Designed miniproteins, single chains. Designs and how they scored, part 15

Each design is a single chain, and the fold is of that chain. pLDDT is the mean over its residues in the fold that is shown.

## One batch from the design tools (miniprotein)

Design m490
Fold by ESMFold2-Fast:
Structure m490 (fold): chain A 100 residues (1-100)
Amino acid sequence: MEKKIEELLKKIEELAKKAEENRFSDIEEAIKYLEEALKKLDELRKLLGIETEEVEAAVGGGIEDVKVTYKKSKENTPLGIFLTNLSKTLEAEIKRLKEL
């Protein structure tokens, strides 16, 4: 992996961990970390030249499914699928926290 790609992935992971740590103590801080993770994910996609489209879907994993809009990779590659799943998960968690 190129150093910049590795740094961006590490930063996304760190931000997601900080969001989880703040989930029950500081919801606003948790949302902020998740939004920063989405920004780093967008930077990663630009660096990789991956085109996206906006899709709306119901995402399970909480008490109720949440309807979220997220960026889906146009490429059906393992990396494209991975980045799509990250986007979907981050958007769903942001929406769940905002609905609390």
Scores: mean pLDDT 79

Design m491
Fold by ESMFold2-Fast:
Structure m491 (fold): chain A 65 residues (1-65)
Amino acid sequence: KEEVLQKTVRLAKAILDGDKEKARELANEFRDKAPEQVERLLEAIDNGDVDAAIQALAELTRKLL
């Protein structure tokens, strides 16, 4: 769980920094465990919608914990 939290914090920072490539890379690390939540997050990242991406990250984090 601690590793998941560390990775989600790094992902949140990438989203807030507008680093779409790093955000996509980090989000894809969770694809096998939460494919639906990762797809939603990737869509928000690709659209540049930071608020939607942070909300999707919260849902992904809830699914993983």
Scores: mean pLDDT 81

Design m492
Fold by ESMFold2-Fast:
Structure m492 (fold): chain A 86 residues (1-86)
Amino acid sequence: SEDLEELLRIADEGAELVPEYAPVFRQAKERAEQDPSALRQAGAELVKALTKAVDPEKADEYGEKARQRSARGAVLMARAMLDKVK
């Protein structure tokens, strides 16, 4: 899945850019690899972790917004947030 491949890239890049949240990125990656139905939840966890690095007060809000989206939508939100960390 292209969405899965993108999520794995975001998780790996996120762990490099924000080492303090590396365990969260690793867990999200492992869940998405084990269960394709977890892709949306994994994407939302990446959005939450990346948002903590940029604006901690919005982390829970953005994580919940990602959970309300499709799996692709959550992955795209995570990519957008990762680009703000760079």
Scores: mean pLDDT 86

Design m493
Fold by ESMFold2-Fast:
Structure m493 (fold): chain A 89 residues (1-89)
Amino acid sequence: MEEALKLAYEAGYKYGEAEFVELLDKLTPPSPEELRKKGEESKKEAKKLMEEVKKKYPDIPKEELEKAFNEGKEKAFQDMLRQFQEKHG
């Protein structure tokens, strides 16, 4: 049970990191298509991990797994924003 929530959280964290990088990319000069595609692939992998967690732990409510995923995503965004602010003012 604890392992499933941890895996969902980690998948969300990975998704959040990719989403934050894509957001920054949109605010800077256009990046190569390959960098944008890599971010999209990372998000796809994170979603796949979440689906695999749901399949491996069917006894855990999907709402709880999605909550852990969203908490991981929010934490990643906060951590990345903090690091960005410390480097760039």
Scores: mean pLDDT 75

Design m494
Fold by ESMFold2-Fast:
Structure m494 (fold): chain A 76 residues (1-76)
Amino acid sequence: MEKEAEVAREVGPQRVLDEAQRYLEEGKNAYKEGKKEEAVDLFEKAIRLFQVALMAGDPRAEPLLKEAQELLEKVK
């Protein structure tokens, strides 16, 4: 919760989208390494930040949010 508010406040929706994409990539890497708990945490963080970016008016977050949700479901 705190990270989402701080990232959005600093530089607006582009920074939030960039941070969310980073968590998504880190989650994919953790999943490939068999680190399921780490992957879940990273995908959840990505999902929350993509939701913040979408609420801030960045439509690019919508397809990335869907991808993160699908990956989270696969890791569960």
Scores: mean pLDDT 76

Design m495
Fold by ESMFold2-Fast:
Structure m495 (fold): chain A 109 residues (1-109)
Amino acid sequence: MPKITKPIEDLNLEEFGIYLKKHQPKLYEVFPKLSEEEQKFLLEGIKAYYRAMSALTEAKELSLEEVEESLKKMEELIDFLRSLGLDEEAETLERLLERAKEYLEEKKK
């Protein structure tokens, strides 16, 4: 995939739409049909995942509680994607969430 010049955690809704168009075309087809609140929810869920991964890979300092809250938002996003019929995207995020939980458990030890 082409490298994005701006971190996903710093994207606004317009930039996120452009990101989805290039990297997640199925999700992009649904994105403009979502309400603004649903679009914000999707963006915040994806941002939460990247924040948690950045902390777990030592790129950023977050408390373990903040990481756990971010991963919980990802679980809510997975349920939302399934409600939209985006089962493949939901399964992909579920696998990423399980990896992030493994990193969190290792960091607690």
Scores: mean pLDDT 72

Design m496
Fold by ESMFold2-Fast:
Structure m496 (fold): chain A 73 residues (1-73)
Amino acid sequence: MSPLSGASAALPSLPLDAERRELFLAALKVVSTEHPNIPNPPSVQRLRDAVPELLAARSVEETAAILYRILGE
């Protein structure tokens, strides 16, 4: 298997503080386990598309709200 960046593998390395990173990793785990056999399931795509919004988030609660919205779909 070859390492690839710019996909779900790169998401855990976002420049977030520890608390926001933990929330993001938890969300990534949830969306990954829903569709383990699909490389780009809609949930993972939505999470990836939200990366700029997540990076702009000012607080843990704001980050949680964004992730909850993605997981809710």
Scores: mean pLDDT 65

Design m497
Fold by ESMFold2-Fast:
Structure m497 (fold): chain A 100 residues (1-100)
Amino acid sequence: AAEEQLEEAIEHANEAAKYAEAGDFEKAKEHAKKAMEAASKALTLLEPQFPSNPELLEEAMDIGVAEVAVAVAIRLKDNKALAEASRKLAEELEELKEAL
């Protein structure tokens, strides 16, 4: 369940980076939003584990920071920033998945 949502989020974050690198802001934004939605679902499923797993909580917080960077890049309509932020989001999501 949580792992499946993380895999979906990683796939969309990587697609967002690819479209942003290609200069397709609208498709990059669509995939970035889908990545954040899937990440939110994964974090909701993992929330009951956070009080007993401080390392998992720390990795979840790093995802939150990466999501803010993605949101800022979308607001600025900056393809380069969106590509960098989306790649970072994918990296943080992969780290959280490895911690499971």
Scores: mean pLDDT 88

Design m498
Fold by ESMFold2-Fast:
Structure m498 (fold): chain A 69 residues (1-69)
Amino acid sequence: METFKKEKIENLEKEIKVERDKAQAYRDEMRRLMAEGAPVTEVMLALANYQDELVKIRKLEEEKEKIKS
């Protein structure tokens, strides 16, 4: 019955990868905005979106650890 746990972990890892790609995109946007001297409000919005993605990644990783435990 370890097969079911392995499939759930694999699916969570795929979801984590998608969210990490989104986080990287927001981080890259934040760097670009900072380099261009964009308004602080635009930089803060990109940072907020990045932090939201980090929270999602953390929750998915915690769910994966619960399955392993």
Scores: mean pLDDT 82

Design m499
Fold by ESMFold2-Fast:
Structure m499 (fold): chain A 68 residues (1-68)
Amino acid sequence: MMTEKDIELLKEVIEAKDDEEAREKLGEFLKNSTLDDKQRAEWGVKIGKEGIEAVKKELEKLYKKEGE
């Protein structure tokens, strides 16, 4: 389960003004969240292959699932 801090960092990625800010906030989320190394690597691969817009959409789904 994600912590409240993880959810806050996730929300910053979703609310980013542009793709550059979204990438910066995603970096903060990956660095400062409680994610394990495997989960961090999976998100890193995804941004490289599908781009930030696809990552934002998956994070939106995750945010909705967490209920905050």
Scores: mean pLDDT 75

Design m500
Fold by ESMFold2-Fast:
Structure m500 (fold): chain A 95 residues (1-95)
Amino acid sequence: MTRQSSAASFEELAEAERNTPPEEVIEEARKWAEERGLPYAIDVLSSEGSTVVATVYEDDGAIRVQVWIRGEETEETRKAAEEAVERAKEELLKK
């Protein structure tokens, strides 16, 4: 709810979820945004046994980011997360 969306906040949201299927994460994120009537975009990337789901949405004029990671959190996985976020932002702005 503040204009404090920084790189540090993004990194803090990137967590490894070993037991949750990506499909459930995508469905939950979609329902959450739709229930609130927020513009959103979701992108999914896979890298060496890890899956990243990035959800980008607009709330009160600010761009918000949520990242879910399945598998081991490595530098490669973090780069995939950053790429997924950028792709989702482009999709959100295209609308």
Scores: mean pLDDT 68

Design m501
Fold by ESMFold2-Fast:
Structure m501 (fold): chain A 83 residues (1-83)
Amino acid sequence: SADEEVLELEVEGSLHTAAGSIALKAGDIEEAIEHYEKALEAYKEAVRLGEENELSAVGRENVEAARKAIPLIEEEIKKLKEE
């Protein structure tokens, strides 16, 4: 279902965000960027599915979480590429 796909994508985004943070703490800037870019792809796909499908209340909450994460991840990628 669209609700299940949105949940899976939000979880994928969260896992890649965590992996990016771990890589950054280890000094692996390029690996951190790759993980943050994968997180961004997952969150954007969750938002797209929310725009194209009718979701449950929980599904809508997961889309809103993804929508809020997108600008934060984009800013982090930008900072890492400029530093």
Scores: mean pLDDT 88

Design m502
Fold by ESMFold2-Fast:
Structure m502 (fold): chain A 63 residues (1-63)
Amino acid sequence: SKSKEQHLIGAAYEAIVEVGTADREKVIARAKEILESEGLKASDEEVREAVDRALAILDELGL
């Protein structure tokens, strides 16, 4: 909840804002770029999980 977890979910939402929600692989790729620019080490699995969680929350909200 501080640092890595916050950066993971933050990068997922930032990626969604920049590239939209229609292309999951674009969101994942952009989120990885954001995390790399911040010097954070995240596995592909961690990034996919954060993106999937962010997308699920937005879908439940009708966004």
Scores: mean pLDDT 81

Design m503
Fold by ESMFold2-Fast:
Structure m503 (fold): chain A 95 residues (1-95)
Amino acid sequence: SEVAAVLEALRNATDLLPELRRAKEVLKTTTDPDAALAVARAALDALNKIKKPSVEEARLALEIAELALRKATPSQVAEAIGLVVDALGLLLEAE
């Protein structure tokens, strides 16, 4: 599936920016909240491994986390909010 390909790419990416762009596009069309949350988790995990993420990378991660939050079930809301907060922290650090 496109979700599985994106998850693998985010885990193994040498250049994260094109994979974050792809993840955002896949997440826009994803109706499965578990898949959306998994993509957001993978994007934030990948960025947290970078010593200094760019503003564009952090902004894409925030957009991905916000998309996952909008799709989240009640049991997923706390985790999704945590991912949005983490993405905001990375964006503030990048600026």
Scores: mean pLDDT 85

Design m504
Fold by ESMFold2-Fast:
Structure m504 (fold): chain A 103 residues (1-103)
Amino acid sequence: LEEELKKAVEELIRLARELAAALPDAPLRPGLLAAIEEVEKDPLDLEKILRLIHIVGRMARLLPEDHPLRLRLREAILKILQLIAQMYPEYKRFYQQLIDLLS
């Protein structure tokens, strides 16, 4: 699970960088870049991962619903949330809130 989570987080980081490039004037962009850097330093830190997911979810809603990047971000986030739910079931309520944010 830890190795799978690391790979899923690496994929989210790649997609999050594409999101930052796609939305250069977004107010959350500096926060997104900071969150990416923090997760890169500790890719298993749940607090940092969940913060990154939250910012990504908010920014992804600025893209059209059919945008390929928005769909890939949703898939990457869902995979991470599923892996975290297997490791830490106590966070299930928070996962649902983040999933709803992507809608």
Scores: mean pLDDT 81

Design m505
Fold by ESMFold2-Fast:
Structure m505 (fold): chain A 91 residues (1-91)
Amino acid sequence: SPPPPTAEPVPPEEIQEEARRKAQWLMDNLDMPVEEIKELLEEAAKKYKEKFPEASEILEKAREVVEKTKDPKEAAFIAATAFRTIANPAS
């Protein structure tokens, strides 16, 4: 596969690593209330907005989907998927 273009925005390694840890933590805590998952996504989005706005957008979209679900397990999978997307950007 070719290397990414020089203009392609890539999340900082610290954000990628934190996102991987958050995804794993969510999968280890599938019984977390939907409101707590929503808060986690909102805080992460605010934190990443300054360093990588694209990550913030991914997390904000995930928060909207989580807000519509009433299943904590589904909410955790949605949130974990958003963090995995940030942790593994397209090359």
Scores: mean pLDDT 76

Design m506
Fold by ESMFold2-Fast:
Order: sequence, then C-alpha cells, then structure tokens
Structure m506 (fold): chain A 90 residues (1-90)
Amino acid sequence: EKKKKIKELAKKFVKQKLDVPSMMKEADKLGKSLDDRTALFKEYVKFRLKEIEKKYEENPTPKIEKEIEAHKYLLDGKDEKSLQIILEIK
C-alpha cells in the first residue's frame, strides 16, 4: 500500500513537470518520513528519467543529455552532483 501511494505521488509530480528542486520542496512540505521521502524521490527520478530518455532518442540536445546525467546521479545517491548539473543548464 505505502509503495503504491509513493509511486502514485511520484507519477503526479512528473506529470506536473516539476524539476528536481521544485520536487524536493514539495516532498518536504508533505512531512513524510525519511524512508518515504527517499522512496518518493527515487520513484520520481525513475519516471522522469524514462520521459527524458524517450525525448532524447527522438531529438537529442545538450540540455536533455545533461538532465539524463543529473537524474542518473540522483539514482546513485549523488544528489550534490545532480544539483550542480541542473543549476548549470538553467
């Protein structure tokens, strides 16, 4: 049940096209446990990565390539590296 709700929230955030900093803000407002926040963030990154990769295959751009790299760093738990890349492309 909890896992399904976390995936549903992650999918909603992706559908709303929130970037990583905005998603982190929304997750913080939810007041979820550290475990739930980690799971939510991971599922969000997974859904986002799939959408970005699909778009990149059809029309590759440097910005999209960097977004893919940033999301892969997030899945590896390297959130600081991911944020640095995201700030560079904005």
Scores: mean pLDDT 73

Design m507
Fold by ESMFold2-Fast:
Structure m507 (fold): chain A 54 residues (1-54)
Amino acid sequence: SLLEKARKALELYRKGVKDVDEIAKETGLPKDFVEGLVRQVEAEGYEAAEARLA
């Protein structure tokens, strides 16, 4: 279920929810985990980050 939650977090970020605290609350993921996902999107792009969760 961690991967499902991470994928949900990426979808929220892609759709315009940029606040890490909000994404963490909505998905139930730790804030530091969401920060890591956002950093990955910034470094490699959304598609590359999403592919890591497949």
Scores: mean pLDDT 80

Design m508
Fold by ESMFold2-Fast:
Structure m508 (fold): chain A 111 residues (1-111)
Amino acid sequence: SAVLRKAIELIKQKKYDEAIALLRKEDPRLVPYLILAAAMIYKKVPDEEIIAAVERLAADPNSREAGPIWAEAFRGLSKEQLEELRELGKKVNAESVIDILEKMGVIDPLS
């Protein structure tokens, strides 16, 4: 997706509000997945793999692959990176994802 590629470039520049505005205009179903994309960018995952993961989860949010994809994206992130992603999660109404990751033991509570 050309729109998702542009959103990834904005996220890399930490222009989160611009990335959110772009996705809300072009494909609002992708907005909650900005936090997944940002986590994968911190992990230095290739753009094509980020795009594939986001599009897969946006198409089927309840897929059996969703938990493993979210867990792998967030595993090993620093506390500072997790705090930045939690703040982004508030902006994109994806706070429930953080709660699920804490329950899965991928991230620590209050991290």
Scores: mean pLDDT 81

Design m509
Fold by ESMFold2-Fast:
Structure m509 (fold): chain A 57 residues (1-57)
Amino acid sequence: DAALEALLAGDVERGRALFDAGVEAVMPSLSEEERAELEANRERAFADAIKMAEAVR
């Protein structure tokens, strides 16, 4: 995953931009409830992605 690769390289700004692009790409295919949940938890999901990238490395 491009966002994960950026995070593994320590480029949090690029990782954030790629994460945002991924979120925007899936938003139109989600239900209203799923979009609301993703929007509410997107920062937590991004923080979790950073933690996972560090754990895998």
Scores: mean pLDDT 75

Design m510
Fold by ESMFold2-Fast:
Structure m510 (fold): chain A 74 residues (1-74)
Amino acid sequence: APAPLSEEEKEKYRKEIEELKKKYPIVREILELLENGESLPGELYEQLLEPVLENREAIEKALRLERLLRYSEK
């Protein structure tokens, strides 16, 4: 079961997501699309950044952090 995150962990995850959004604009676009429920993550990053490994890693990290925050808050 998803355990609740500590406040310190939540702050770290939020900061990491913010940094990823600023360093990698594609991360911001994908997170915004997922908030709208428009597409699956696999479809989005295949279309937008298939040739760039760093962007894929940033997206995967951001998605995992967002999932942890959502589960902890809900």
Scores: mean pLDDT 67

Design m511
Fold by ESMFold2-Fast:
Structure m511 (fold): chain A 110 residues (1-110)
Amino acid sequence: SPKEKALEKLERALELLEELIERAKESENAEELIKLAEEGKREVEEAREALEKEDFDKAKEYLQRAKEIVLEIIERARELNDKELEELALRVGKELNEAATYLEEMEAEQ
């Protein structure tokens, strides 16, 4: 179902954010990027909770905040010239965009 697919994409985004945080801990001057990634995780977790309750307005709000945070993470990774962190952040963004597509499919069924 679109709901199950959206939840799977949000779970994948959380896994990638955890990987990004662990990788960033080994990088110099990545403290701000780690803070952004932790904030991004909270927004994705809130989006999952809202989606499980079928609160589409809240799910969209949290998902949009998570996407905005991921854009900031991408810019910080570029400033650090860390291609691995940038690639992880881009993958998080892809999973969040796919979750948004499934969320739109769920709303179309209501």
Scores: mean pLDDT 88

Design m512
Fold by ESMFold2-Fast:
Structure m512 (fold): chain A 92 residues (1-92)
Amino acid sequence: DYFLKGLKAFGEGNYEEAKRYFEEALKKERDGRTLAYLARVLYHLGEVEEARRYAEEAIKLGEKEALLVLALLYIDEGKVEEALKLVKEAME
């Protein structure tokens, strides 16, 4: 199971390996949970534009946790008020 291998790599801080496993999982099934984890991995790798796109796709599929990736990107841009609104939405 590529998703479980991705989770293990993510938990160990092996973000490049986690990225590969989550990409393989998405080839079989493009589900919101895997997209949300991939977005977070891409954020850790500094792939800002890809992280944003996958997070937005995950949100459209109902994965509110992906709002936290967008919030992190807004914090990095100095947009604290926008980030706080997304955190509040993710916690509801």
Scores: mean pLDDT 87

Design m513
Fold by ESMFold2-Fast:
Structure m513 (fold): chain A 63 residues (1-63)
Amino acid sequence: MELEERRRREEERRELARVIGESLRLIGDALQEGLASGDKELLDAKLAEASRESLAKLEEFEK
């Protein structure tokens, strides 16, 4: 009984970790590009885009 529940939670945990990892990479890349430009407006635009993409990935996971 516990084994099926544990396997499902492990699968969910692995999938969530993958989605979170990819989202963090997107945000990290946007932050690096924005900061390198020295332009606050570009930084905000890059972060907004990365956040939007990250939220879309999380929504697909929770579906």
Scores: mean pLDDT 76

Design m514
Fold by ESMFold2-Fast:
Structure m514 (fold): chain A 67 residues (1-67)
Amino acid sequence: DPVEEAIIEALRAKGFDEVVARVAAKELVPLVKENLDLSDEEIRAALREAGVSDLVADAAVEAKKRL
């Protein structure tokens, strides 16, 4: 899944271990896919509302930019 791999790469770039990044990516993939047509700021807001931390939300936005 290209979205999952992009999220893993973005999280690893922020200092997360591969195992932690893979677990987080599995949870983030549906949230990112449901919000692909939104702006970066709207995606961050949606992820934060879902309980995602700011650092992880930023990684998800960077993953979207890499797709």
Scores: mean pLDDT 75

Design m515
Fold by ESMFold2-Fast:
Structure m515 (fold): chain A 95 residues (1-95)
Amino acid sequence: SLEEILELVEEALRLISEGDLEGAIEKLREAARLARSLGTPEGEQLADLLETAANLLEQAKSLKDSNPRLSAFLEGQAVRLVKSVADYLKELIKK
């Protein structure tokens, strides 16, 4: 359901704020799988956005020691994307 996807997305944001990027990546990928299970074009687009955010966080993790500025930038891009998805889901659930 959209509510279950939103719960996972909000959990991912909490984990990012706690510095648990690995946990956040797992929650975003779980949310993407649920979005695909909707069987709709909108669900596929939502899943693609969530996988993009997860991939940005993985890249941020891999660059933390070698390029901390790029790592922080990529983490910031992922957070912005995840927040946009959460806001979209909240509005969609209200309708």
Scores: mean pLDDT 88

Design m516
Fold by ESMFold2-Fast:
Structure m516 (fold): chain A 84 residues (1-84)
Amino acid sequence: GAKELLEEGDKLFAAGDYAKAAEAYIKAGEVALKEGDYDLAIEAYENAVKAALEALRTGALPVEEATGRILRALGYLLEAERKK
């Protein structure tokens, strides 16, 4: 479920795998949003933004791909905030 994906993202982030962490966090947020867990969706999307920024800083993702992930995560974050 969403909590398991959030935990996976946390483990990947701790390991320095920021690109995969961002993907896990986005998926966690999407699942949480579908389940109506807006608090978890907000947390997941905030963590996805942090992971995408770290992937950009470390060169793990190209600027264009990192920017796309950040914008998508922010859009989902805004939607989750409005539904809460």
Scores: mean pLDDT 82

Design m517
Fold by ESMFold2-Fast:
Structure m517 (fold): chain A 78 residues (1-78)
Amino acid sequence: EVELSEEEKFKIREEKLKEELEEFEKQLASDEAVREQALAELRSTDDPVAERLIELLEAGDYKAFAELVYEGHLELAK
């Protein structure tokens, strides 16, 4: 019926990533196990971005953490 263009598919992916960002921020703020899992995964990676994410998470800046994760996922969605 309606065929989605590549631009429309990209917008759908961006909207989903934004919704996941908001949910992830809430989970980081409310769930210690989610924070511990994220820290363990980040500490196991050799990525300069991971060091910044660890700093934000340890500082309790869950919004900035989620936004930085979102930016990385948005780049992968292109």
Scores: mean pLDDT 72

Design m518
Fold by ESMFold2-Fast:
Structure m518 (fold): chain A 76 residues (1-76)
Amino acid sequence: MEERLRELVLRILRGDLSAVPELRELIVEEARALVDEPDEVIEAGAEKAVEAVLRAREAIEAGDPEARAFLAELEA
C-alpha cells in the first residue's frame, strides 16, 4: 500500500497528472477500510491530500529547496 501511494505521488510530482484520479481513488478506498466516516468526509480528505501533492509539485517547479529535498527523499 505505502509503495503504491509513493509511486502515485512521485508520478504527480514528476508531472504525470494522469496519476491524480488513481491517487484520489486509493486514498478513498484506504480511508473507507480504516474509518467509519461519511463518504463526504472521506472524499473531502482525499481532495485535500491531492491538493497538497499538487501544491508540492508547483513548489518543485518554482525551485523551492524544501520541496525539492522532499522529492529527493521520496525517491530514495
Scores: mean pLDDT 78

Design m519
Fold by ESMFold2-Fast:
Structure m519 (fold): chain A 88 residues (1-88)
Amino acid sequence: GKRKLLEEFLKENEPLLDEIIARLKALGITVDSDISTLEEKDPELVKRIGELEEKVLKMLEELKDEPELREELMRFTVGRIIDALKSL
C-alpha cells in the first residue's frame, strides 16, 4: 500500500536527512540564514539537499491521491529539517 511505500522511503532516506541536518547545524545555519552563505560554505551540501528535494517531489507525485500521507512525508522530511534548525 501507499503507507508502506512512504515508510520504506523515510527509512531509506533517514541517513541522508541525518547528514543534511548535522552539516547544517555544524555550519551554524538557522531558518533565518541566507541560502547564499550555505552555497559558499558547502556547495556539496547544496547538491545533497537538491537530491533529497527531487526524491521528495517524486514521492509527493506517487502520493497525489493520499493527502494525509503527503502531509506526513513533508512533516518527516522538510519539517524535520526546519524543526532541527529552530532548535539552534
Scores: mean pLDDT 82

Design m520
Fold by ESMFold2-Fast:
Structure m520 (fold): chain A 88 residues (1-88)
Amino acid sequence: MIVTGLGNRVIVTGPGGKETSYAAMKAAAEAGGGRVLRADNGFGIAEVSGPDKTPEAVKRAAEAAAKLLGGSYEVTSEGDSAIGRVTP
């Protein structure tokens, strides 16, 4: 599963089910001061209050997804952009 943050959006993609996508997007929204826009099987979108919140939101989304999958996560950030990789 991949969590991508750019601008004021956080997107999750990949296998994990709707519960994992929702948990990731909820964690992103809570960390970023925003809201869940969509959570489906293998896809989700969250909004954050500003681009400065996006790296932390990606980290919290990847952590939440990894916890549900019983796996690990790694996050790479550059400025207001971040990518999280989640391995089950």
Scores: mean pLDDT 88

Design m521
Fold by ESMFold2-Fast:
Structure m521 (fold): chain A 64 residues (1-64)
Amino acid sequence: KEEALRKNEEESKEFYKKLIEALTGKKVPEDASLDEVIKKYLEVMKTMSNEEFEKVLEEVIKEL
């Protein structure tokens, strides 16, 4: 259970890191926690239009 949760947490963190980097052009530190990455993602969302966000989201999903 703990191992499965940790694995999913790392995968989610990697996804949000890629999304933030694509949205902002700035690298997220690899040592950042999931909570820190999500906080950064929410900050970016506040400054970005829905149109711009959708475009970047499609780019990230295509990369997966």
Scores: mean pLDDT 71

Design m522
Fold by ESMFold2-Fast:
Structure m522 (fold): chain A 69 residues (1-69)
Amino acid sequence: SAAAKASEEALKDTYLTLALAQGVPLEKAEEEAKKSDFAELKEKIAELQKGFAPQAEAGRAAARAIAAE
């Protein structure tokens, strides 16, 4: 049970971090995390990571190029 709680908190923290990075309000992100189980949270995290991380990295690279002039 302790391991399950630790895993759940880790997944929720990961999801909240990604959701907040996308500009989702904390309250809404917490509602999504609360109504989602482990499997649903893992799916949401995987989808965010698959789509979000490459875009964020590309965006930073583009911003650096523009800033460098």
Scores: mean pLDDT 69

Design m523
Fold by ESMFold2-Fast:
Structure m523 (fold): chain A 66 residues (1-66)
Amino acid sequence: SFKETLERLEALGAEAAASTDLSEVLQLVGEMERLALEFAKTANEKQLEELKKLLAAIGAKIAAAL
């Protein structure tokens, strides 16, 4: 579910930030959570595409930090 995915990404982002000062990763996770909540409320396909892009960006930042 979106909630489970967001919780996992938030935990991963917090762990990464604690190790490497990656505050931007936590900000991206927060934005993704906000968009996921909006998508759940409106079922807007454009917001789903933005979530996919944001998830890819978060993954790229984490991969670059590791």
Scores: mean pLDDT 67

Design m524
Fold by ESMFold2-Fast:
Structure m524 (fold): chain A 90 residues (1-90)
Amino acid sequence: MELEKLLEEAEKLAKELEEKGLKSAEEIKEYAEEKGIDKRVAVLAGLIIKTGSVEVVRKLAEAIEKVRNGEEVDPEVVKELEEVGLKLLA
């Protein structure tokens, strides 16, 4: 599925960014633009770095897809998204 491929690309990018010591949103954006990387992959990689978990980012992406398809989102995923959102904004 397209989401799984985006997450694999994002995890790979997150590793490259960590190896280079790039952690800020600005640095990630510049690196992605320089390499011609998809904006979605860059955003997902930034979330992986900030949360420290590919699993949390996967749940976030799945929740967005469920909302787009008119499906109910698991209440535990909603709580995790609220906590992650607060952490990312702080």
Scores: mean pLDDT 71

